# Designed miniproteins, single chains, continued (5): the designs that were tried, part 64

Each design is a single chain, and the fold is of that chain. pLDDT is the mean over its residues in the fold that is shown.

## One batch from the design tools (miniprotein)

Design m18212
Fold by ESMFold2-Fast:
Structure m18212 (fold): chain A 76 residues (1-76)
Amino acid sequence: MELASDEDIDEAADRAADLYVELVQKGIPREKARRIGRLAFVEEAMKKGSITGEQYDRGVARMEARAEERLAELAA
């Protein structure tokens, strides 16, 4: 199978971050929302192709950074 591009990984991570933020805003515990976000990221990225462990680490880091930044903004 073809590999997902880094652009596909970044897009999937951004969508997963938006879901993570939405779940936390709805009162889902952060740890559970984070786990759901990681699963959504993997499912979305794998629609574009196979992902490597490096791409997984990149996507999760991007998702968590984006979600934490957005949650901090919403708390201000």
Scores: mean pLDDT 83

Design m18213
Fold by ESMFold2-Fast:
Structure m18213 (fold): chain A 64 residues (1-64)
Amino acid sequence: EDVEKIAEALRSLGVPEEEAQRLAEKFVEKGVDPETAIRYARVLKNAGVELTEEVVDAIAEATK
């Protein structure tokens, strides 16, 4: 499922398990494609940006 795919990718990027699950659920709830969500998450983590609910909101708005 989409939530699990995003959550697994976030955990691989160093996001704690509970936070990864919550953020993945929010990505799916906001209609962000899993591939798009994972790509943005990797870019932001590589740039040193912490993945928060606010960042998920910004990605969702940017990908509309």
Scores: mean pLDDT 81

Design m18214
Fold by ESMFold2-Fast:
Parts: sequence; C-alpha cells; structure tokens
Structure m18214 (fold): chain A 87 residues (1-87)
Amino acid sequence: MKYVMLVGITEDKVLLKKDGEWREIDVKAEVEKNGSVTYEADALVVGDKVIRSKKKMKVTFFKTPSGAIVAIVESEDEPEVVPASEL
C-alpha cells in the first residue's frame, strides 16, 4: 500500500537525502517560483525531525491558499519520524 503523510514546513530550507547524499533545498524559493516541486528522497529533515523510509519517498512541496508551505510525502513502506539527532 502507498503511505501518504502531510508535513508543515516552517523553515525556508530542508535537507533531502538521495542515494547516500545530502542536499539542501530552498523550498520557499522553489515553491514561489514553480508553485510546486517534487523530489525523490530516502530521508527528509524538517526542523528537528527526520522523515525516512527504507524505500524511496516522493516528496512534493507546495504553497496552500493561506500561504503556508506543506510537503506531501508518499512512500511504498511506512515512513519513520525520528529526531534529527539520529542521523
């Protein structure tokens, strides 16, 4: 089954891990430029939390009509949410 999680984004930047490599994404700039943006990731860091999956996740960032930025995280396995200290 596909798992879907909604995550509120309060930071301008998030960290994504893909194929063992960490990349910083300026999500505020990307969603203001493109309306929405989608990435594949093994892990996503938002503030002090890490969302991770044993299989790749699809992470879509978008801006709501209220101006809030949110992420939709889709995964084939159940994502784990852990403290960023466990990276």
Scores: mean pLDDT 79

Design m18215
Fold by ESMFold2-Fast:
Order: sequence, then structure tokens, then C-alpha cells
Structure m18215 (fold): chain A 95 residues (1-95)
Amino acid sequence: NGQTYLQLGQQYYNNGDYNSALAYYGRAVQSYIQTYGPDSVLVGQALFNAGQVLYDAGNYDGAIVAYQQSAQRYQNNNPDLSQQSQQLQQQVIDS
């Protein structure tokens, strides 16, 4: 399920295995879309986590896109998380 894939992604990310972390966050996104729909806050969370991995891996273009997509999912339900995702997107652009 999506939560298990998020936890596996976080574990691989902590080990510096960015490729496996991204693969599991991608599985979390797919699982959450199937269960809750494409606009769910949980899809936003998985995309936010993927953005962090992409940034640390040096894929800044990927991080910008992931944070932007995360902010969109948070817009109505979690304005603080939407703002945080937007700020991180801008910080990557300005770096």
C-alpha cells in the first residue's frame, strides 16, 4: 500500500540509495492515486518526498517539478504545506 511504499522510500533515502527511494515514492504515488485519487494530499506528500530526494541527488529540474506538483495537491487542504513546497521550489530556482 501507499504508506508502506513511503516508508520504504524514506528508508532507502536515509541510506543514500536515491534511485530506490524514487522508485518506492513513485509506487506510493500510484497506490495513493488508485485509493484516494490524483488530487489527494497523500499524493502531494509522496511528491514532496520525491522532491527532497531529487534535490539531494542534484536533479534540480526534477525537484522543482516535484515540489510544484506537491504544492498543487496541498493547495485546498494544507495551505502551510503548499506554501512550504512553493518556497522550496523557489529556493531551488534561486540556487
Scores: mean pLDDT 81

Design m18216
Fold by ESMFold2-Fast:
Structure m18216 (fold): chain A 89 residues (1-89)
Amino acid sequence: METGERIAKLSEQIRQEFNQLIEEQGVQAALDTLVQRAKDSTDLLEIGAILVVVGDEFLRSLSAGDSDSANLLNQAGAEIGRHLSDLLL
């Protein structure tokens, strides 16, 4: 199966899960869950898919003028990105 197809499917699944967590727990708790999922993973495709979802939501929050959510998403993305960088070594 093509890598791009796998990332697209996984990103969509993670996006659906993230949106559900936001509705149930709010943005901060949902992000804490997603960051922990990424840090517990050694699957580069899963971590990459989580970064895509966080990045997309960050851009959406910026476009909506939601600076508080954008700041939380930016911090989460940086933490996940550090973990991914460590695994690429």
Scores: mean pLDDT 82

Design m18217
Fold by ESMFold2-Fast:
Parts: structure tokens; sequence; C-alpha cells
Structure m18217 (fold): chain A 77 residues (1-77)
């Protein structure tokens, strides 16, 4: 898990501008969805939408968001 996070961080460092743009898009989609559905579901759907684009930066952000949800679940267990 932590090793996967480091791997994603290293990939993000190769194109930080594209990753920052993808992160902003992810946040915008998740915020819009969270108006109608629970935050966890909104984050999951936003990550799925980003993955569907096939863009490298979008996939990195989607993977990081899904990993974040997994970590949050483990910490509350």
Amino acid sequence: MEERAKELEAEAAKDPEAVAAAEAEFIAIAKELAKEIPLEEAVRKAAEALRATGERAHRIVAEAALLGLEIARERRA
C-alpha cells in the first residue's frame, strides 16, 4: 500500500503539470457528484470517469484517489 503510493508519486513527478490539471478535474467532478450522492461514492465515480479517458495523468490521479479510499477504510476498521 505505502509502496504503491510511492510508485504513484514517482510517476506523477514525471509530469507534475499534467497531474495537477488532472487532480483539479477530479476534484471538480467529485464535488459536483457529491451534491447528489455520498462523498465516497462521488470519489469512486470521479476516479472511474478519469480512468475512462485513458490519459496517463488521469490514471495516476484515479489510482491515488482509490488508494486513498482504501487507506481511509482500513483506518476506520
Scores: mean pLDDT 77

Design m18218
Fold by ESMFold2-Fast:
Structure m18218 (fold): chain A 61 residues (1-61)
Amino acid sequence: QPPVVDPAELARDPERAARTLKELEESGVFTPEQIAALRDAVLSLMTPEERARFEELLKEL
């Protein structure tokens, strides 16, 4: 279980990105501010279609 996540890799897989963010929030390893920064970085690297899917997945979680 690597402690670092690559925003570029997460941007290519919105489902993994949503799951990873949820797991990091639950683990307490990162602060809410760090989670928000990671989310913003992932969103900025996504296409409009990937962003829409990711936002829907986050709403479900």
Scores: mean pLDDT 75

Design m18219
Fold by ESMFold2-Fast:
Order: C-alpha cells, then sequence, then structure tokens
Structure m18219 (fold): chain A 70 residues (1-70)
C-alpha cells in the first residue's frame, strides 16, 4: 500500500522530467535522466523498505539535473 503510493509519485516525477527533457531536446539530459531512473528502479526493487529514501534522493538528483540544463 505505502510502496504503491511511492511508485506512483516516482512515476509522476519521471513523466514530468521526461517531458522537460523532450522539450529541451538535449541528448545528454535524456541519457542522464534514463540512468537516474534505472538506478532508482533497481534500488527500490532490491530494498523496498528504503523506497522513501530512494525516492527523495532521486527527486533531488532530478531537480539538480533540471537546474543544470536550464
Amino acid sequence: EELKKIVQEFAKIVREAVAKARELGDPEFLAELRDLVNEATLKMAKEPQRAKEILEEFKRRVDELIARAE
């Protein structure tokens, strides 16, 4: 139940970041975003109990990536 909400929030962050990446047309931004998504997905699969911490770190890294691209 809690994990389901975390996964939904993760998916929302990914959708918004992908939309921004496509708008910017930066292939490096897209590559970095894909790496962050894959890393976070793998970590959450291995340790679902830490999903909240993984989501927080992922969100922070995505925000930093967006700030650098702007």
Scores: mean pLDDT 80

Design m18220
Fold by ESMFold2-Fast:
Structure m18220 (fold): chain A 87 residues (1-87)
Amino acid sequence: AAAAERERAAQELSKMMKETAEAVRKDIEEGERLARETADFLAAVDPSLQSFAESMLYSLEQAARTGPEEAEKTARAIAEAARRLLS
């Protein structure tokens, strides 16, 4: 893909992850649903990132078991990591 396409994908991913972080703070199940949609989007953009997407979902699930604050923090960290992978 062209660099411009990857930059647009990185921007969309960043937006989706921010929405996930905000949602998970209020409703963990809704946040997990949005995280799965974000993982599906990431895998569709670059199939080589499937392992990262799976690790992202696992990390968020574990953080969610600790509480909404930890889940939000983890979602934000994942957003930054994913953005760097697409840049």
Scores: mean pLDDT 71

Design m18221
Fold by ESMFold2-Fast:
Structure m18221 (fold): chain A 63 residues (1-63)
Amino acid sequence: APLPPGLVWAIHEALEQGGGRLSDEQIQAIADAFGLDPSVIRRYLTERRAELEAQLAALAAAR
């Protein structure tokens, strides 16, 4: 789904601060700020979660 550029940047910054994850509270706050359903952000994060989990698995295997 198409996302506003400002929304994408907000998600990216929050992900960096959270070490690659967002709390429900952060998701809701971002969604509310942009007048969107939290589900829109959750769908974006679901795709990024798959990528992030692959990175975390690689780190765990290296440990």
Scores: mean pLDDT 72

Design m18222
Fold by ESMFold2-Fast:
Structure m18222 (fold): chain A 58 residues (1-58)
Amino acid sequence: ADPATLREGVAALEEAMSSDPQLVAEAGREFLRNAGIEVPDDATPEEVLAAMRAAADA
């Protein structure tokens, strides 16, 4: 996964958290799956964002 693309995705989803946390969870899970990273279907939006940050830092 490209770390710059992941960081940009995280920033956009963090901004969306206050208005649509469910969309953040859904979009974040798709982003992670496209990057080859597995996340539980029941992961919270915060857990999804944490996984994206961890992937961007790796």
Scores: mean pLDDT 75

Design m18223
Fold by ESMFold2-Fast:
Structure m18223 (fold): chain A 84 residues (1-84)
Amino acid sequence: APSDEEIDRAVLILGAAVLIVTSRKKNPEVAKLFDEALDAITAGNYDEAIKKLEEASKVAEKNGDQDTARLAKRLAEMAKKLKE
């Protein structure tokens, strides 16, 4: 069976990918930030991933997309746990 860390990393990758797809038509800037976060996650650069996810959350919140902002914050917290 995959480890808990492997499962958490897979969930983080899938979550970022879903947010890219759902955001690309509504807000291309937010989608780009999630794409940059996904690149950082797959490279193991969790510091950059956290930064991009927190930036995506702020941009989504400013654009009134509270659901996307909340999900981005949750993904940032998951990335913080994987970094530790």
Scores: mean pLDDT 83

Design m18224
Fold by ESMFold2-Fast:
Structure m18224 (fold): chain A 95 residues (1-95)
Amino acid sequence: GAMAEEAETDRLIEELKSDDPEKQVEAARRGLAHPSPEHQLRVVEAAGKSKDEEVRREALIAAARSPNPLVRQKAFELADKLSPEDREAVLEAYR
């Protein structure tokens, strides 16, 4: 149900605040695999604001490959804050 899905999404967002980049990337991948577009958008926003450039890159690449156009659009908006090289990787994933 929606409450259980919100609790799982909240947990993934907390894992995205961890100091472990591997846990942050895994949390982003799990959140982006969720069937709910609203939950995917929350995870993309949290991961895109990560202080770790690798976590931001990997999460936004996964979001750019989403079948949901709103999730892909959010990936582009957040990619503007990445380095030019990482931004190009996100754009290639969208193409």
Scores: mean pLDDT 74

Design m18225
Fold by ESMFold2-Fast:
Structure m18225 (fold): chain A 80 residues (1-80)
Amino acid sequence: ATDAAIAAARAAALAAPLEELVALADEFAETAGLPEEERAALLAASPEEKALVAGALRAARAAHPGASLQQIRELLTTPA
């Protein structure tokens, strides 16, 4: 189940200042090549929602050291 991934993302979000997590989510929205609708939705999201996204990105980066935000997005959007 995705519960472990959600728990890891939440724990990662709590481990960093909110402003850093918001900045990471905004950087992901701008640089990862998201569709315009998804990019606009993420940029318009609350700081708490941005922090959860940033937590998930931090967890993904820890699993894939050296991957860019664009590569992390590709890994998350490629169906198994």
Scores: mean pLDDT 71

Design m18226
Fold by ESMFold2-Fast:
Structure m18226 (fold): chain A 86 residues (1-86)
Amino acid sequence: MLSKEELEVESEVTLLLMSATVYIKAAEKSEDKKKKMEYLEQAIEYLERALELIRKHPEPSEVLLQMKEAIEEKLKEAKKELEKLK
């Protein structure tokens, strides 16, 4: 069973991932290059914060490790899209 601390980390990582996903979708729907860049930069910030939380956890759960892989893939795609706009 997960400790309170582990559940709090999983919850925070989930919220950061959800926030990043909202900004990625906002970037996809925006037709303004500047707005797309701003949304992607915000998404990248949330994804990097989520990865840092997982990396600082001494014994990450299997759930956190799966979330880490999903976050890394989203971060890679968001950075790729941002590079196309620069």
Scores: mean pLDDT 81

Design m18227
Fold by ESMFold2-Fast:
Structure m18227 (fold): chain A 60 residues (1-60)
Amino acid sequence: MLSGEELIAEAKKIISDLLAKGHSEREAIEQAARYLKEKYGLSESMAHTIAVLALSELQK
């Protein structure tokens, strides 16, 4: 099972790639959350929370 830190790292990769391609922060969060939900079976709330945390860490 992936740790929270590993899930955040995965989301950061997805978000940074989408932002580099010109997607908005909202679109990047929504796509990262969808990916985590589909790949790891996370709830929508948990996947969204992880994606938001990943974006926040990229902005530090």
Scores: mean pLDDT 82

Design m18228
Fold by ESMFold2-Fast:
Structure m18228 (fold): chain A 100 residues (1-100)
Amino acid sequence: PVDPELRALLARIHAEVAAAHPEAPAEERARLALLEFIRATLGEEAAETLRELIEAVLTRSDPAKAEEALKVLEEIQKILEENDPKTAFEKIREILEELR
């Protein structure tokens, strides 16, 4: 069963992001909600690592760094698609910790 506290937290974060960014596309709001969820559950350091990866891909000011960041983001997406939420959460934690 889904943890009721995690479910309540995620719903609250989605509501807060929607209120703060009503004009943003749904895809952008989902990304912001993921960042805030990671910040709340894994801490500020993990959230900052994820934010830096997303920014590197979006800005592409350094193509080599952008390519490495994209590979990490693709791995995180694959983990989310192939695993249950609890297992995905633990694997994402390990990846973000290894990058620090």
Scores: mean pLDDT 72

Design m18229
Fold by ESMFold2-Fast:
Structure m18229 (fold): chain A 90 residues (1-90)
Amino acid sequence: MEEEERKKETEELLKRMKEVADQAVALLEKLGETGQAEALKETLENAIEYIEKNPEEALEVAKAGLELFEKELKEAQEKLDKKEKEEKEK
């Protein structure tokens, strides 16, 4: 297996993971869930550090991390969307 392919896929997943996590954190902060937002930030930092230190497992961890952050984003987005619609619609 080529190092180059693994590096590229890991970098793409890591970039996506950071983007999704940042969005989830921002939504949680808007919801007043500051503790959950901070916990998610710590989880992201730990995942990034683990990926950098464990290149053999980096791809698997990046995939798992992306799935975790996408789930958190969906849940936070649904909560915010409901709150925003309730305020606008009454």
Scores: mean pLDDT 79

Design m18230
Fold by ESMFold2-Fast:
Structure m18230 (fold): chain A 91 residues (1-91)
Amino acid sequence: EARLQAEIARLQADSALLREVWDKYKKEADEETARIAASDPENAAQLRLEAYRKAMEKAVEEVKKLHPDSAPLAEDFAKSEIQREEERAAA
């Protein structure tokens, strides 16, 4: 019982950490691509998606380094977020 509740709390905390770390690197990616998008608007969506993929790799690596047991959670989060951004770029 207590062990299961602690595990759920840990997964929720790790999910929050993943979101926070991703938001940090996504902000950096947005700042980097904003200037590039101004000079190449036709490729802006593709450049942003590429930057987001790199930012997500950094976020996953950072979370795996801090919480190795949460690697599967980090990988699933990365797949979901990048899939969402791919759909946005395709639309």
Scores: mean pLDDT 77

Design m18231
Fold by ESMFold2-Fast:
Structure m18231 (fold): chain A 70 residues (1-70)
Amino acid sequence: SEREKAIKLFVLLALLSSARLHVELGKTEQARADVEEARRTLEEARPLLSDEEIAKLEKQIREVEEEIAR
């Protein structure tokens, strides 16, 4: 449903924002936990999303993962 999609997108974007903030603060373990939760949320949301939306979200997750690995 549109409501379920909106809720999962909100949660996913909130987790990515949290992960980026934790990276800025040097809290690597918390950032990693946020990214893992974002990945799980994306997989749960996958049937509700278009291929384009999935690709954009996977790119955002990868960008945060790369920042954590530095």
Scores: mean pLDDT 87

Design m18232
Fold by ESMFold2-Fast:
Structure m18232 (fold): chain A 82 residues (1-82)
Amino acid sequence: SVEELGEKAAKKMAEAVPEMTEEQLEYFGAAARLYAERYKNPEEKVGAEKIREGTVEEANKIGKKAGEVAKKVLDEIEKEVA
């Protein structure tokens, strides 16, 4: 489910960047879930792209490792929902 994808995203971010706050982890989980919902619908592809861009930008503000993990998680979501 998209909820499970969001939870998995938050867990991967927490494992890669243990210093992240609960609020930051909730943000990335929610962003990943929303990305999954939008990406699977061709009519929502532009919205999905904006979510991906914003999510990666926010992760990069935390650090390079966070940005790389966020990108990888979103790539995995694309493969699962395509």
Scores: mean pLDDT 82

Design m18233
Fold by ESMFold2-Fast:
Structure m18233 (fold): chain A 84 residues (1-84)
Amino acid sequence: SLLEQALQLLGQARQAYDAGDRVEAVRLAGRAAILLGEAEGDLEGAARQLDQMADYFRSQGDDESAEVARKLADEARARARAAA
């Protein structure tokens, strides 16, 4: 299920974060957010969460993680448009 896939990705994101790979952690967590948004029918909500994540990392000076989150927000919006 989408939920099971999202939970697996969140577990992998935590492992990446604990290993010091913030960029990979953001990529995995962002993919999980998109899958949860798809499962709940709220891809626009997932995109807004990813925008907030991008803003947070930009505020921390982590432009690479911010850019990954921003691109995933764009992907969530593209999926929302395709689903409409």
Scores: mean pLDDT 89

Design m18234
Fold by ESMFold2-Fast:
Structure m18234 (fold): chain A 57 residues (1-57)
Amino acid sequence: SVTGEDLYQLALDLLRQGRGMGDAVEEIAKLLGVPSSSGVGQGSGYGLAQYALEQLK
């Protein structure tokens, strides 16, 4: 099962590679099997990706 900690570490690694926040959201969404730009993902995998990114603030 994917945890918020796993998503947080993935986002950090992507940012360390010089990738932007949009790339981090897209990679997290791919890991969760949902499109990052899809409104259908709200409250689902996309919502979890947004939650993980909020932890980076």
Scores: mean pLDDT 57

Design m18235
Fold by ESMFold2-Fast:
Structure m18235 (fold): chain A 57 residues (1-57)
Amino acid sequence: MSGEEAERRAVRIYLQALEGRISREEALAQLRRLYEESTDPDAKESARGALAALEAL
């Protein structure tokens, strides 16, 4: 997955959690999976940033 694709996915997951479309726990699980599955450093950074932002809520 490219960094740009991972950024779009991370943002989507974060927004879905904020909108209440998915639970915080589900969003965290999806973002952790995105981090684990990503081999691109930019993709990992996008997932990590979204995880940190969501955990701070």
Scores: mean pLDDT 80

Design m18236
Fold by ESMFold2-Fast:
Structure m18236 (fold): chain A 101 residues (1-101)
Amino acid sequence: MEKKQEELRELLEENLELLEPIIAALDEAALQAELDRVLDTALALGRLSEAQRAELRAMPVAERLRALAEMELEMVEKAPEEVIERAIERLKEEIKILKEL
């Protein structure tokens, strides 16, 4: 139970660490445009308030990505065990792909 939540957090940290050099190599303007699109989608789905969107948009790109990841993690941690297991499997697959780059 608690072990799966710990595994999920560990996998998220590993995923973010692998993404850091990729993010640093990307065009910052293009990355900001993509993150704005993600925020717009979250707002449209009712998962984010206008105030939260404004706060996230004011953050530097790297901090914004981490904040979004933490928000998704918090939502998933409160989900049924099957959803947590699915998230763990997905993160493991993403990490595997990133390591092959």
Scores: mean pLDDT 71

Design m18237
Fold by ESMFold2-Fast:
Order: structure tokens, then sequence, then C-alpha cells
Structure m18237 (fold): chain A 71 residues (1-71)
């Protein structure tokens, strides 16, 4: 089974955008493999869903949020 991966880009205007490009997804996977998600933080799941990890990243002056859900 593969985990669900949700990622969004938050620019300087604090606009949430969903990233669908393969390049951006690749960059997120590389950051995860380096363990960047670990030092960020993680939240407990709510009654409707569960999340494995949550990471807020800043790439080239832009903010990026990564959420991972495990089944």
Amino acid sequence: ATPELIYVLMDENKIVKRITSEEERKKLLELMQKGVTAPATHQDDDPERKAVSLTQLEIDGKLLILEIYER
C-alpha cells in the first residue's frame, strides 16, 4: 500500500496552491528522504482522518506544505 501525498504551495501572498507538476513532487520527495519532515512537526489525527506527518518548507522564498496520510 502507498501513502497518500498532499502538497500545496503557499506563496508570499499566502495563497494556497496545489502542486501537480512532477518536478515539484520530485523535490518534495527528495526533501522527505533527507528527513526534513521529521524536524518540522506532526499533529495527531482528527476523528475523520489521520495524518502521518506535516511539514512546512521554504523553497526559494516560497512556502510549501506537505501532508502525508498512511493507510
Scores: mean pLDDT 44

Design m18238
Fold by ESMFold2-Fast:
Structure m18238 (fold): chain A 94 residues (1-94)
Amino acid sequence: SSSQRQAQELVLLALGYLETAKVLLERGDIAGALEQVDEAIEYVRQARALAADPTPLEEALELLEQAKRLLERGDIAGALEQVDRAIDLLRRYL
């Protein structure tokens, strides 16, 4: 459907932001990574509103919110783990 296609396109955009966040985290740029994760969260929220099954997108949002909390504490390794889990889940959604 048109809504499902739009949800998939929004998930692809979110994945782009998360891949950029990973590169920034590998460089130790927590502030830049937080900005990219916030953009990804916004696109996943938009996709969730359009998705026929919002469940995997809701799970991805929870993982990204956990990643943000870890980054706010300076835990880059923990945040990378949550971001990787969210990326895997979003790729499986596509």
Scores: mean pLDDT 90

Design m18239
Fold by ESMFold2-Fast:
Structure m18239 (fold): chain A 83 residues (1-83)
Amino acid sequence: KLAEIQKYVQEANAALKAGDFETAISHLEKALDLLAEEHPGFVAALRRVLERARASKDEAAQRAHIESVLLALGSIAGVDVKL
């Protein structure tokens, strides 16, 4: 469970660094699904940020939203995220 969240966070960070925002968002959504039972309010808040990333037509804003979710999940999962 925790190891799976850590894996998705690391995969999302790699995708973000490669400019693959769709893959980054997908991995972050999978990590949030694993936390939804234990942390529903936290997950709901981060899902709203990912929806803003998906809706954004500005790549800088989209990246910033993905980065904020990645850092929040990394903190919870104990992953040192380097953007």
Scores: mean pLDDT 81

Design m18240
Fold by ESMFold2-Fast:
Structure m18240 (fold): chain A 72 residues (1-72)
Amino acid sequence: AANVGAGAEALGRAQAAAGREAGRRYGMKSSDLARQGNLEGAAEAVREGAAEAGVEISDDEAYGGALTAKNG
């Protein structure tokens, strides 16, 4: 973003790192559900991980995460 300082960028990176840790925990749950053909449940797990990390995501982003978890 053109209007952010170094401190704001560092905070964004820290939040992304926290999101990745939450994504790992819920990514495993999402992968298991997606492998069972439950993409809806897998997307819910991604949404739960995002909420725990304090990150707002769309339903499309949650579903995309579930598809990534299925293929990873």
Scores: mean pLDDT 65

Design m18241
Fold by ESMFold2-Fast:
Structure m18241 (fold): chain A 65 residues (1-65)
Amino acid sequence: NRLFRVEVDPQYDSLVESIAFSLGGEAKRTEDGFEVTVPIDKADEFIALLQKYVPSAKIEDLGEV
């Protein structure tokens, strides 16, 4: 799996969770957003969807877990 740190405004919480879940991943709430884990094969798709639908999101790739 690939782990991402996602910084978002709370108004996007349900959208981030839905995107992660649709890709077979999971999202854990943090103070400023989420830690999201997705299958490695879905990592690029996850980034693309967040950049498209949540353009204010800050995405940090934390690597393989």
Scores: mean pLDDT 81

Design m18242
Fold by ESMFold2-Fast:
Structure m18242 (fold): chain A 57 residues (1-57)
Amino acid sequence: MEDLERAKKLVEEVRRDIAAGADPQAIVDRVFEEAKTLSPEARSYLMREVARLLAEA
């Protein structure tokens, strides 16, 4: 639902931040704060996708 759409947008922002050379710690901190406002489903999706993106970097 709406929370999943928000999670997808946040994943897109994380991808952009990584490409721009942003500090990984700063990215993780922001993602963790945003995750608190999401449903458990959307949070699980977000955490999984962000972990995958960081592993690829």
Scores: mean pLDDT 79

Design m18243
Fold by ESMFold2-Fast:
Structure m18243 (fold): chain A 97 residues (1-97)
Amino acid sequence: GSAAEKKQREEEIEKLVKEIVANEYKLEEIEKLAKEKGISTYTLLRELAEYILKKKKEQLKEEGYDESKIDELAKEFVRGFFLSIGIPEELIEKILK
């Protein structure tokens, strides 16, 4: 595709990730959304993880945490969040690796 098509897809995925967070979707709802949009559940979960990691890292950096600890603390936060929405631990570890 063109650069415009890539940008549109990235914007669509970002919109879906924000919808998941805003509506507090569980794994079953995320799977349904991924299927409806023709995206793999794994891809959507990875994008969700990256979004949450980015937001948490920004927060921790503003709070003055040491850069070496920011990545670990952000990953621990995402792991806890994913467990709370019903994602299996083995899949979480794969996404955060």
Scores: mean pLDDT 82

Design m18244
Fold by ESMFold2-Fast:
Structure m18244 (fold): chain A 70 residues (1-70)
Amino acid sequence: MREELRKEAEEVLERARELLKKTKNRNDQMKLRSAINAAESALAGLERGEDLEKVRNMIESAKNTIKEVE
C-alpha cells in the first residue's frame, strides 16, 4: 500500500545517501545520485497521488542502481 511504498522509498533514499558519503568513485557517485533522484521522485509521486505502479517502478530502479554500486 502507499505507506509501505513510502517507507521503502525513504529507506532506499537513506541507503543511497549513506553510500554517496562513503564512495570516492565518480561513476558510482553518478549512479547513487540517480538513485536518490528516483527515490525522491517516488516520494513526490506518492504525495501527488501518482499511479502506484509508476512509483513502484521508480523505487525498483533506485534499488537496482544501489545493487550495482554495492
Scores: mean pLDDT 82

Design m18245
Fold by ESMFold2-Fast:
Structure m18245 (fold): chain A 72 residues (1-72)
Amino acid sequence: SADFRDDLYATLDRIASKHKLSDAVIEQLRALIDKAVAALAAKDLKTAYAYIKEMVKILDSEGITLDDMFVK
């Protein structure tokens, strides 16, 4: 849904600001969010999960933990 995508974008903007992510990394993560949300809307959970795993892998490579996703 739009709300879910907007929540993910807001979370990304927060962690990007905190961790000083490059514009290229932010753009890559936004593209993966869009693809994951589209897959969820299509009820393709396997494809959505694959995109989520790729996002987690990128965030991990940037030193970002899951705990950072829940900090306001």
Scores: mean pLDDT 79

Design m18246
Fold by ESMFold2-Fast:
Structure m18246 (fold): chain A 82 residues (1-82)
Amino acid sequence: MLQEIIDNLKVKLKELKSEGKTPEEILNGLLEVIEEEFKRFGFPEEIINEIKELVKKKLSMKTLTPEEILDVVIDSIKLLLS
């Protein structure tokens, strides 16, 4: 489960980078993958919203590369599911 979500996030990041998307567009695309995958695995909306808010909070004051955005997303998922 968690590894499948991480793998799908990595695929989405590669697609968004190849399309020349901005960091904001990359973040939004990764958050959409989180929502889709977590709903598919039957997670409650409360948990999905908590992870999305944690990711946004961690990114609010930083200039980040696409890879660093992915790392924050993955770390946020791991923190909430541990």
Scores: mean pLDDT 77

Design m18247
Fold by ESMFold2-Fast:
Structure m18247 (fold): chain A 115 residues (1-115)
Amino acid sequence: SSIEEKIKELLKELKELAKQLKELGKQQKNPLAFKIAKTVQEIVKITEEILKVAKDSDLPTILKLVEKVLEVAKKALEATKIPDKKEREKKLKEKLFELEILRGLLLIILAILKR
């Protein structure tokens, strides 16, 4: 499936972004960047489990959600570059919250598909 291949490529990009966020978290001593990296890694694992049980008809919905995860994760990486600590922390908290919602939605999808 071309859609499944596209999802797998997005998961590779998410793994790369998680590594970058983890490294920046270490360099900046930024616990929010570590939490975001961990949440992205969890989303990747959940999506890999979804792909094991998903039917071709499910894949377009999964693709849209993973594209949204990638968008939010990229914005989180950009937020690590904000010079003002208070503004940086505010933006990272916003992106962490968005990723936690997306993780929750993917967990619900996984639970439905496992029935």
Scores: mean pLDDT 90

